# Designed miniproteins, single chains, continued (5): the designs that were tried, part 97

Each design is a single chain, and the fold is of that chain. pLDDT is the mean over its residues in the fold that is shown.

## One batch from the design tools (miniprotein)

Design m19361
Fold by ESMFold2-Fast:
Structure m19361 (fold): chain A 64 residues (1-64)
Amino acid sequence: KEEEERRQRIVEIMEKNREAWLKGFPKITEEEADEILERLKAGEPWDEIMDRVAEKIVGKKLPR
């Protein structure tokens, strides 16, 4: 199926934007970014991954 190509594209986008994530959300560590990347590679749904990231951020200061 095309899911592999989709995951590869998402992984590439995440790697490219990793620094932007760390700059925008200083509480998001490299470990957390790598965990998100691994979940994407494992084929987890994007929405679920984003929700879990948002939950972690809610407990931290957001640079809004």
Scores: mean pLDDT 63

Design m19362
Fold by ESMFold2-Fast:
Structure m19362 (fold): chain A 97 residues (1-97)
Amino acid sequence: MRTVRAEVELRFEDGEVHIRARATLLPTWGSDSYRLEIGEDEARFERQRAVDLDAPPMTLERERTLKMDKETFRENVEEIARQAADEAIDELVRAAS
């Protein structure tokens, strides 16, 4: 059993959300957890998932941009961050399998 740690950074600028997700497969076992920090036009989200993989440590980075207004961003920041984290974790797990 290994741990995947996903780190997501969101930045809102000019009607666009810039999403950067990094997933890292760690050699250590960990517990499922998450943390969300919300700023003025930014957010940071960290999620850890225990995974049943026997693979060397590896990292995957993904960037995406979405068009939305500031109110939509503020109301959906956690969902956007969590979805980006889950997608990065799932992609890394598929690559490691």
Scores: mean pLDDT 82

Design m19363
Fold by ESMFold2-Fast:
Structure m19363 (fold): chain A 70 residues (1-70)
Amino acid sequence: SNFETTVDTIITLLRLDMLENPSITDEEVRKRAAAAKKQLVHQMKIEGKSQEEIDKLVAYFDEKLDELLG
């Protein structure tokens, strides 16, 4: 879906931030990710996505974030 593509883009930008700022902590990356996730969830609600679709995308986001930081 276009939302999964948006998640992949967010994760790519976070990876680039980590490369440009090697002193950035995992906690700071997770905080930035949480802000982006909140905006994405808000957009999904505006577009009338179901709670099940939102929960699945949040799980996908969290999996991708854990892959980035693990």
Scores: mean pLDDT 88

Design m19364
Fold by ESMFold2-Fast:
Structure m19364 (fold): chain A 60 residues (1-60)
Amino acid sequence: TEELIKKLLEKQKELVELWARYRELVAQGKTDEAKKIAEEINKQTEEINKLAREVIKAEY
């Protein structure tokens, strides 16, 4: 459980950094690069949600 919580915190930190980069790219008009970062944000969000479910339910 503690190990899963640590992984969650690390993934959340990465998500914050990805959002900062996304906003920077959008502000600069780099639409294609922003798209790629948005895809990474979506993947990180799914992973965080999965880890959160494992912490809550102790999933199989």
Scores: mean pLDDT 79

Design m19365
Fold by ESMFold2-Fast:
Structure m19365 (fold): chain A 104 residues (1-104)
Amino acid sequence: SQEEQLRRLRELLGRLQDIINEAEKLLQQGAPDEEVEKKIEEALAILREMAGLLTGPARESARQMVRDLEEDKKTKSPREVLIRLGATAGVLQMYLTVQEKALK
């Protein structure tokens, strides 16, 4: 059902936010870039799963956000990629909040 899909998306969003927070903590503690990059890869995997569960224009938008982040990963610092991941998570959080309210 649509309600079950939204619950699954909320679970994935929570996991995404947790991984972003873990990556931020690693940066704060001066961990090597490769450890932060592993967390970024975990976050991107969750974001791809979320995009696959979305439909219509939201799916297309989420897939584009994933592509943009994968390009940023090649050219930007881990810190810059994490900032953009946080912004992406915020957009998805707002979208899910609107969809949940529209259901009932």
Scores: mean pLDDT 87

Design m19366
Fold by ESMFold2-Fast:
Structure m19366 (fold): chain A 62 residues (1-62)
Amino acid sequence: MQQATFSLAGTMLTQATVALLVSQAGGQLVAFDDATKQATVQAADMQAVTDALLAAGATLIS
């Protein structure tokens, strides 16, 4: 499994929306921090998750 952290700063994405997008891309939301607007995700196919979240306006940070 791969792990990545995304920034949701400047987006209207909620924890529920991020969890749905990640699940549809075959990943799992493992942590969400509403104060910093950061989501940590795990997936076997991180490219699919990254493409879905970037299309929704998120930014990959690590």
Scores: mean pLDDT 82

Design m19367
Fold by ESMFold2-Fast:
Structure m19367 (fold): chain A 97 residues (1-97)
Amino acid sequence: PQLVRTTSVVNLDKSVEKATITSRVLGGPVTQLTIESEKTKKIFELPRGEGVVGTFTEKVEGPNTFTSTAVSEGQPVWVQLTVEANGETITGESVTQ
């Protein structure tokens, strides 16, 4: 089957002492979920069924971009990347490539 990539992107403009980065995926089957930044690449083990979630926390130094990518078979999925920092929540749009 054809592999389909779906991405969600969040940009942080400033340093943050603690950020919580969460990617949620709906649909499937999903073969890979990653969250990437300039210093970090997280690959998440896929649970059974739909509703895949990957989450981690880290310190952000300066402007930084987080990109979540889900790879699915045959059908696009919905991906939402959320970054919680300094009491604010930033959410990225789901974009199928």
Scores: mean pLDDT 78

Design m19368
Fold by ESMFold2-Fast:
Structure m19368 (fold): chain A 87 residues (1-87)
Amino acid sequence: SRYKVAKLLEEMLEEAREMGNKGTPFDDILDFIIGRLKEMLAVSTDPAIQALIQQAIAQAKRLKETRSREDAQAFEQLLAQIRRLIG
């Protein structure tokens, strides 16, 4: 269901923003995001969206380890692609 994936994506982005504004540790924000991406994967039926969500989960895990700007940019690009495919 694209509607369920879209709703979970927007809820994740808003809550992650609020966590950042409150000074929540980076690792805790990434763990929250990874959990929400797994929920999106479980309700997604579109193989293209599933593939991007799986890539986003892997990239979020990599970002948690590296803390690099390059890995952050790659992660943001994957989220933008998911958002474009959902509409």
Scores: mean pLDDT 88

Design m19369
Fold by ESMFold2-Fast:
Structure m19369 (fold): chain A 75 residues (1-75)
Amino acid sequence: MEASAAAGTAEQAALLREKKEELLAEARAAGASDEELAMMDRALDDVADALAAGATGVEIAALRERYYAELQAKK
């Protein structure tokens, strides 16, 4: 839960990595394409790495925006 934000970004990164497979499975069940799943996989890894490096919420939001833009460029 986001209530642990004060505990540190490294702990959030570990939780995200543990939940990555579950999140990808949910996306696949919702009809995500192989390309979308690959981008989500990469985005989740990049977010986890950024969190482990102490990235701020603003930096994490910028990473999400970047991956969203890449997904839109596919159209």
Scores: mean pLDDT 71

Design m19370
Fold by ESMFold2-Fast:
Structure m19370 (fold): chain A 83 residues (1-83)
Amino acid sequence: SLREERRRAVDYALGLLAELMRTQPIPSGQQLLELYEEVRERFPETAGAAGRAVDRVVQLVRAGQSPEAAIAEARAAAEAELE
């Protein structure tokens, strides 16, 4: 289903982001573009939802939240947006 595909895309993207942020807490614009392109290639129909979740994590971390808290909040927001 589209809901399950969106959830998989979000989980995949947030997993990649979590790994990246383990060594670089605030990813560069190029690293974020590369991550988005990888997600788009694997989940072309649901990459938009994944991209929004990634953007939310980056915004929260820049605002001072831990990567773990930001990822949890972004995941919860994405789940609430599922059809």
Scores: mean pLDDT 84

Design m19371
Fold by ESMFold2-Fast:
Structure m19371 (fold): chain A 79 residues (1-79)
Amino acid sequence: ADLAAVKKEAEEALAYIEKNREELLATSDAAQLEQRAFSEEVARLIVADDLEALVELIAERLGVPKEEARRALERFIAD
């Protein structure tokens, strides 16, 4: 995947969340708020080029070893 395009998508997603934060909070249940918070954190780490923190976040969220999460992320970036 084109890393520059992925970063641009992440920046646009963060801008959308910030602009619509009050509406998203008002219309979302607890599970939707949790999923949104996770997606927002992933987007922030992509914009920051913090791949190590992103690998740690994915490993913790999925309950998998950090090396497995790293391989999954590398495959996603390569595609």
Scores: mean pLDDT 73

Design m19372
Fold by ESMFold2-Fast:
Structure m19372 (fold): chain A 87 residues (1-87)
Amino acid sequence: MEKAKELVKKALEALSKGDYKTFLDYMEQALKAMEETLKENPERREEIKKLVEFLIDVANYLKKISTDPEIQKRADELIKKAKELLK
């Protein structure tokens, strides 16, 4: 879980610099780390759910501020994967 939180922090730093591709790269890595954590530690589901909901919110925000079709597509794919993790 700590690895996922560190990746989210790095993603937010990239976002603050306007580097949307690097932001998405770190968010995708964070989601994978959360998926691994959930498989190993199912008791952490509620903590993971909160972080995943945060990722969905930020990805939706990125879709509103970016006109880049590739960024919008990657954000949509990230949201889809995040929702699948919560099933």
Scores: mean pLDDT 82

Design m19373
Fold by ESMFold2-Fast:
Structure m19373 (fold): chain A 78 residues (1-78)
Amino acid sequence: SEEQRRKAMEEAIKKLEESEAVSVSFDELKAALGALQARLAQLLKTGSYQDLMDAIVEAAKLDPELRKITLEALKSLL
């Protein structure tokens, strides 16, 4: 529902704002993003908005610039 989508996005924003971005190597970041791509394909078929947002937040935490871009995108969708 619209309300469930909004709540999941608000929780994702809060999680990203409350967390510190970790610093990983570029190769580790590429590997993690590849794994996320496969997981997103599965979550779009069977997952909830919460599961989708949690996967996006987990990836965004791996790089400070990715965290910033993701946070801006989520806020723009509210």
Scores: mean pLDDT 77

Design m19374
Fold by ESMFold2-Fast:
Structure m19374 (fold): chain A 106 residues (1-106)
Amino acid sequence: MFKEMEEKFKEIRKLRQEYKETKKEEILEKLKEKIKEFALEAGLEEEDAEKIAEADILTQNAVLNTLILGAKLGELEKGVELAKLLLEDPEKAFEELEKYEEELEK
């Protein structure tokens, strides 16, 4: 799972760079589709995946980084929980993420 998610994450980063350089709508649409695919592969539901794809860049970055970090650490289920919280209650998600980061530093 992680290796497949890592490749999709790299594709998303590449498409973001291409869109920043070109401003082409076709690149933006591909970016949204790849974000949706990434979220679905991580275990989010279709509706949440669509919300992420249509979200602003800061929200997208927070969610995608949470999911890839969870996958890398073998805690993808926790990553999905935090991603859902970021969409519904960012303040609570921030508190949970801080606790998780503190555990990783020790």
Scores: mean pLDDT 77

Design m19375
Fold by ESMFold2-Fast:
Structure m19375 (fold): chain A 90 residues (1-90)
Amino acid sequence: SIEELIEKTEKEIKELLDKANVPKEKQEEILKLAREILEAIANKDFEKAKEKIDKLIELINEIVEEQPEAEEALRKVSDILGDAANKILE
């Protein structure tokens, strides 16, 4: 199901963010945006998905500026989210 895919995606993202020592507040913001993006795509609301993707990109850039060591983990987060989005679009 789409919900099972979203929950699995959230778990994988959280594990990467925990290992990279991203602050809990920023982790919660990323996870919320990731869920909103996947739900928007599932509903074929591509305008909303684009809006949330833009917000996620801004947040990732902010985190990387404050914690450059988190860049690799955030890149992997983006890859995981993209893979999940592609599975919904199939």
Scores: mean pLDDT 89

Design m19376
Fold by ESMFold2-Fast:
Structure m19376 (fold): chain A 94 residues (1-94)
Amino acid sequence: MTVYQGVERTVTTIDPKNKEATISTERIDKIFPTVEDVIDDAKKELEEQGYKVESILQRETEEDGVRRHIVSVTGTNDDGVIKTITYKLREVEV
């Protein structure tokens, strides 16, 4: 059975009004049963912080014979701040 291991999480925040951008990247070790569970986690986090989800992007790559997924969820708040949560995932057979 294939599961998805989150190996990296990046939060990018863009504030166009103040012309500020911040990027925070952390290593993680979190197992998700499906890519949809990753998307749902990111959407929930954005919505709990007052962001409206505007876009979801998913792409697949292969590196060293291992399938990898990059999932980016972007939301915008009432102040016009744009936040993107990006997960890098590795496929694992269990």
Scores: mean pLDDT 86

Design m19377
Fold by ESMFold2-Fast:
Structure m19377 (fold): chain A 84 residues (1-84)
Amino acid sequence: SAEIEALAERAVDANEALMKAAGDELPISRDEAVAEVAKVLSDPEGARQLAQSLRGAAQLAEQKGDTALAAQLQAVADAVAAHA
């Protein structure tokens, strides 16, 4: 659905920002990453696990002083959790 696709794009944007902060980039195309995340979001358990992973990443970013990245990751985690 359009809602799952939009949420998947938002999650991929956050993960791309996280990868760039680590000096890396996505190992697959953005379109492929969005399709894979959309599959995860289509399952309530997958969505819950993704939200937990994003919250963990946000906490680590905050501890490293990257408040902008932490805020982005937390916002996406909250949106994913609300969808689940």
Scores: mean pLDDT 84

Design m19378
Fold by ESMFold2-Fast:
Order: sequence, then structure tokens, then C-alpha cells
Structure m19378 (fold): chain A 91 residues (1-91)
Amino acid sequence: SSIVAQIVQNINQIADIIRNGTSRDNINQWRQLVSQIISYFRQLGASDDEINQVRDLFQQMYAGDDATIDAVRQQMIAIAQQIAARQRQAQ
């Protein structure tokens, strides 16, 4: 799915921005980037529970160290892949 590829790319970009400290210094920019990725998850067919889980993971990423950032990145990518697999089975 092209949407899954976009989610993965955007999550990786956000993780890199946080590691460089840029996004943490601007909460409004961080909120906008998170909202964009949440929109992609909704387009992919995420449930409200899955959206809430992803939002919680972004809060952990924003406050986290490098190990937390990587673990959260992997968890969000896994959620996107599971949603895409579910949508393929529904067709």
C-alpha cells in the first residue's frame, strides 16, 4: 500500500527530527506533524482505539530517549502494517 509507505517514511522523518532536537523545541510543529500522520492512519482504516494508541506512542516518543524513539517507531510501523493487512483481507 502506498499509504503504508507514506506512513513509514513520515514516522522515520519524525524520529530523525526528534533525534536532532528540532521538533522538541517547537510543540506546535510537533503537533502538526503528528496530526498529518494520524490523518494517514485514518485513511488507512485505523479504528479510534488504534488512533488513541498511536497518539499515546507519539507522546512517549516526544519525551523519550533514543531507545524509546526507536521502540515507538517500530510499534507504530507494526500498527500500520496490521491495519493494511486487515484492509486487504476485507476486500
Scores: mean pLDDT 79

Design m19379
Fold by ESMFold2-Fast:
Parts: C-alpha cells; structure tokens; sequence
Structure m19379 (fold): chain A 76 residues (1-76)
C-alpha cells in the first residue's frame, strides 16, 4: 500500500483533496474518496503532519464529478 505524507486534507463534494509535497519538493494535490470497503488494492495510507493516519481510496478528479453535479442541478 503506497504512503502519502500530507500537509492538509480538505473535503469537497464527498472527495478528499490531499495536499502534499511530492518527491521533487513541489506542492501537489491528490484526490481520494472516503471508502469503508475492505479492498486495499486501490487504497493509500495518508499521514498528516499532526501524526494522524487514514486509509483512502483514490478517486476521480473533482472537475469531472463537479461537472456531473452541476449538470444535475441545472435540471432542478
């Protein structure tokens, strides 16, 4: 299971946006879904600077999910 050392985690539309420093020392963002499923094959261990750990599943890009949500809201 790959490990991501995160500076912060924010939530948007059911996706977790993990802000971290990549291997090149650059600020990067990765997108994860909160998942209660036991399958570990698509999951990452995320550790925060405050020492907290979470197992998260890599999600789709928010732009794709936001586009779907906005499309549905326009029909209401």
Amino acid sequence: MPIIHAKSVTEENGLLIVNYTNSNGEEAKAYFSASSKPDLSKKYLVTTEDGKEAILEKGEQPSEIDTKILSLQKEL
Scores: mean pLDDT 59

Design m19380
Fold by ESMFold2-Fast:
Structure m19380 (fold): chain A 77 residues (1-77)
Amino acid sequence: MKEEALEYIKRAMKAIEDGNVEEALEYIRLAIEYAKKLGGPESHRAVFYLYQAMQYLLSGNKEKALEYLKKAEEILR
């Protein structure tokens, strides 16, 4: 579950860098699903950052979306 959340975060970051917004959103959704299954304070904080990344990506702020994905990745490492 933790490794799967990290893999989807990594795929989301690559999709954003490649300009594939819809693919990135799907990977963020999957990362949220797996991160939620971990439970605990670190998991809740990572899920919060993943939702922030999704919101920024939907509003066209790619730079902020990548920042929040990196924050979620650092927590789950």
Scores: mean pLDDT 85

Design m19381
Fold by ESMFold2-Fast:
Structure m19381 (fold): chain A 97 residues (1-97)
Amino acid sequence: PPLLVEALRRVAAGDIDGAVALLEEAGYTDVARAVRLAAEGRYAEAFALISDVNSDNLAQRLAAHIVQMAASEPETRAELLAEVEELLERLQQQQNS
């Protein structure tokens, strides 16, 4: 969903508060809390909140990537964002299934 992609980009840019606000407004309250905890270095608590998003649902997968990015160092976040954006573009192109 576009909103989760926007939240992912905000986390990659270091705008944790902006990402959390978007996630809370969209009803992804657990993901928003996990992002805050991950940004504070509380990884075990953050990943516990998103354990249930391990599914084939794209929104849940994007939520997991957002939290993982918040848990990453700033230089790593930019690289992870580029990889996620490439994956999303590949899915849109669908040149070969």
Scores: mean pLDDT 70

Design m19382
Fold by ESMFold2-Fast:
Structure m19382 (fold): chain A 80 residues (1-80)
Amino acid sequence: SKIREEIERLVREFLERLAKARTAEEVEAIRAEFEERALPLIERALKEESPREQTLILALYLAAQGEAFVALRRIRRAAA
């Protein structure tokens, strides 16, 4: 689906930016920008896509959020 392709693109960009983040503030800024861009696409997917496609799109979104959590923990532990 076109919505999934766009989410996959946003997730790829998000992960590339997270890999370069050095501070918790940078991770939070990257996450906020990702959420602002992704949320309208998630809303559209829930209305327009099949249940299977909705599940895949939500899984991609949740996995991306998990990567942000991992990045925050990595930075926090390095600072401790």
Scores: mean pLDDT 85

Design m19383
Fold by ESMFold2-Fast:
Structure m19383 (fold): chain A 85 residues (1-85)
Amino acid sequence: SAEIEELLKKAEEALEKGDAYAAAEAAFEAARLAFRRKDEEALEKAVEILKKALELAKEQGLDTFEIEELLGLALIMLALLKIEK
């Protein structure tokens, strides 16, 4: 989906700019859309960006709670897609 690709690109660009929260937000929106469309590959990419956003937030001394919550939800969505096979 072009929409998922745009969100993943936005998340990667936010990581490059050092914006952990913007990266996590865009990656989680990509994850939600990938889950609805049953796009396991796109959801795996979104999870990897969420992990990078979490590490960036830790490096910057930011509160990580919301990013950890979004990552946890994305991992549950990924597990559900794998079970449906």
Scores: mean pLDDT 88

Design m19384
Fold by ESMFold2-Fast:
Structure m19384 (fold): chain A 83 residues (1-83)
Amino acid sequence: MKKVIVVPKELRDYALKLAREKGALVLTGDGIEEGLPVALRVHDTVVVIADSDEQVEKAREIAEKYGAEFVEVTSKDELEKAL
């Protein structure tokens, strides 16, 4: 599976480190509407960790539109396991 990670800005550096190790793409909440549709042309799974329900809703809506798997995680440990 090719994965896109969506994280709040404060977790960006942590997510980038994981993405380098696991081969995922990283987006922050600011890039969801512009970046996620482009990413889902070649990625099939969206993994979201967010402190904001609004960011989760936006990512879920776009994932549904593009037929991607959507996985919401609530901790750094869950994010690592989802990758």
Scores: mean pLDDT 78

Design m19385
Fold by ESMFold2-Fast:
Structure m19385 (fold): chain A 78 residues (1-78)
Amino acid sequence: MIEGVVVGTTATSATVELADGTRAVVRFDPNGSGVGYVASGGPLQGQSVAFLDEAGNPLSGGEVAALPVGTRVRLVPA
């Protein structure tokens, strides 16, 4: 599990600044479960991850696409 802060979203991607200061770009299906592929950035590159909120609840792809900049998230291996 790696904690991070959302620094940008598109309809199909989120850019997350990780606790180590690296940025991960995660691609996901906005109609899917919120499991995405880490296309670039840091120790998670090439892995599939699920997005969780700060309380540990899973986020759907639509919820990830709607996350405001500055939102704290957790990334876990999927």
Scores: mean pLDDT 80

Design m19386
Fold by ESMFold2-Fast:
Structure m19386 (fold): chain A 94 residues (1-94)
Amino acid sequence: LKEEAIQHIENAINSLNKYIENNYSESFLNEADSYLLKALELVRQLGNEEAIKQLEKAGKEIVLARSETNESKKKEHLLKAIKYLEKAIEILKK
């Protein structure tokens, strides 16, 4: 469960980076959302409340990025989401 959750979070980070690199192509944002939901399900089963909070914060930043029309602000939200996802990995590896 833990290793699988980490893998889904890493896949979400990769999808967010591809979203930025490929002119904000919606398919990569949808991939990131899918991986984040899979990670959340597994982390909830693990009962790691600290990691759940980081994943929820990442999800909020993705929602803000999706609706943002200013490219600079969109990128700021995406980078915040990535940082929260990285923090969740750190917590799960403890």
Scores: mean pLDDT 89

Design m19387
Fold by ESMFold2-Fast:
Structure m19387 (fold): chain A 79 residues (1-79)
Amino acid sequence: APVLSGEQAEVLARQLAETRRRLLELGASETEVHGRINRIANEVMKALEEDPSLSAEEVGEIAEREGERAIEEHRRRLE
């Protein structure tokens, strides 16, 4: 499994916490939030498996992009 640096782990944790907060504000259940957060973490880990040289900034950008995707998917499901 890819190993996160402390800086990468901190950036990822902050992005996941923000995405969780936004999903809960949209009325997502804890179970739905858990599933979406796990998916975002898995996408970051896949990116690191493909490119172990990713910076903390790049890890943050991936987590942010996947977080926005999760928010949009949840919004579309509410329609």
Scores: mean pLDDT 85

Design m19388
Fold by ESMFold2-Fast:
Structure m19388 (fold): chain A 70 residues (1-70)
Amino acid sequence: GSLTEEEKKILEELKKDPGVKRVFDALKETNGDIEKAAEKLGVPVSTLKAAIDALEKKYGINLIELAKKA
């Protein structure tokens, strides 16, 4: 699906942080599959889930849905 203007602005802000960009890119490449994204990043699934939860709370977004649209 297409991103909204608000989602595009949030995505641009997320990509300013290299660590956040890596998480987002892994989720996009795996179509929101957290287990595969964690494997690509070389981290435990629990660590990636905690990072996603923190980002979702900080930006008020569903990061997985945003990655699937992008």
Scores: mean pLDDT 81

Design m19389
Fold by ESMFold2-Fast:
Structure m19389 (fold): chain A 85 residues (1-85)
Amino acid sequence: MYKVTVTVEADSPEAAQRAFTAMEAALRGAGAKEVKGTVDPEKNVATVEGIFDSKEEAERAARAAQHAARLVPGVKSVTVKIEEL
């Protein structure tokens, strides 16, 4: 199993929340078994995690979530981590 963690830094709490929603939808759409995350409105940071069966699925999901996050106005940075479980 593989865990995908996508973290965004945004210029506003509203942008962080929109990025969170977009990343969560992208990971779920990519077939994540579990999706969870947090939004820190004081730091304008959103983090979403998803669990996948294969490295290929995890890499595809990570690309989808990263792309979705970058489409949100006000997103400053997107960081992706893939971990083998």
Scores: mean pLDDT 86

Design m19390
Fold by ESMFold2-Fast:
Structure m19390 (fold): chain A 90 residues (1-90)
Amino acid sequence: LSEEEKRDIVVALGEIQLAIARIDALNKGLTPEEAEAFLDETHRRVRENVRKTAEKLGLSEEQIEEVLAHVDAAYADNRARVLAEIEKRK
């Protein structure tokens, strides 16, 4: 695997985990407050898992920070989508 392929895989891992969390939050019928708490805890765990995987693959600290920035962006998008969907289901 190239360094670029390793980075792409780790980003995809984080994005997939956050997308699953979005679906899970919506399927559980959580309130907005419960959904926010669930997603915040999921984001923390995803960042930890992504960092561990990136370190295992030999990515530099600079590359890990780039990957985590993508995870944070994906988290913001999934959070916004969950809250918008809960609002529509009222």
Scores: mean pLDDT 86

Design m19391
Fold by ESMFold2-Fast:
Structure m19391 (fold): chain A 93 residues (1-93)
Amino acid sequence: MIEELLREAAEKMIEDDTPAYPYAKELVEKYGISLDEARELARKRMAELGIDLTDESFDVIRELSPTDEEAVISLVTLAIAAYGELLRREREA
């Protein structure tokens, strides 16, 4: 379910040329994505771009976030943005 929603958000982000953050915020608020789930989504999609998110990377995101909810939104934003970049590369290939 969440993987399909992430794809739809990424596709809409590309089509509308809009930032990932508004889509990430809506998904977190509507579906109650956990911090652990958001970390895994971000790690997976960033790894597909050749970027390895370490535990230290996640700790920094949490420390810089004003709330735990904003940390989750930031991680989902990274996942959507990374997915969008992957889709963009496939469409231009």
Scores: mean pLDDT 81

Design m19392
Fold by ESMFold2-Fast:
Parts: structure tokens; sequence; C-alpha cells
Structure m19392 (fold): chain A 60 residues (1-60)
């Protein structure tokens, strides 16, 4: 269902945001690359866009 897709993607977004925060912390300490942070940031933005699309469909 669309509701299941929303819940699943919201959970994934939460996990990706935790991963992004961790990578940003590691990058600030020189322990990882800016490219790794940028890649995760792009994944978060893509997932956020998909969530917005699904939320619009539920609202209709």
Amino acid sequence: SVEEQLIRKEVLLGLFQIALSTQEMLQSRGATSQADVDALRADVEALRAELARLQAQVAA
C-alpha cells in the first residue's frame, strides 16, 4: 500500500540522516572524504523528493 511505502521510506530517510550526520562528523575530523558526505547527501535529497511525491498522492 501507499501507506506502507510512506512508512518504509520515512524509516529509510531516518537511517540515511543518521548515516549523513556520522559521515559529516567523521569528515570534520579528517576520517572520511567530502565525496562520501556528498554522496549520502544526494541520497537523502532523492529519498526526500520521493517521500514528497508519495505524500502528495495520499493527500489527493
Scores: mean pLDDT 81

Design m19393
Fold by ESMFold2-Fast:
Structure m19393 (fold): chain A 62 residues (1-62)
Amino acid sequence: SALQQQLDAAKEQLIAAASEYSEELAEEVRAAQITSFEELEELQVEVAEKIGEYLRKQRALE
């Protein structure tokens, strides 16, 4: 369906963004089953929070 294609495309973009910070995070995103925009938004929030943690940790090491 067109909806599933949009969700899959958004998920692939999220995997690419996550892989810039952590391969483990990218694998978690890849394993996620996304069938709705609500599930996608929940995953996007979770990934953004984890990326924020990685950025804070990297800044502390500089």
Scores: mean pLDDT 81

Design m19394
Fold by ESMFold2-Fast:
Structure m19394 (fold): chain A 87 residues (1-87)
Amino acid sequence: SSEEERLRQAEAKTLAKLIQELGISEEELEEFLEELLRKGIVTEEEAEKAREIIRSGKQEDLYEAIRNDRNVYALIVQIIRRELEKK
């Protein structure tokens, strides 16, 4: 629905802003993704997609993940939450 699309766009915008403001380091991102991969929590494909989206910080890429890739979306949220908890 139009309302659901609006909510997804609002969330994508919020996540894009948080990614930009947090300034997630490449080293910290890779360390976390490597841990999740070693534990079998995420796939290589999911980790690569999340890495690309976090590095781009583009609202459009985040919106596509929210809409079409629940696992990648969940991983992105987990990455952002982890960085927020470190502050």
Scores: mean pLDDT 85

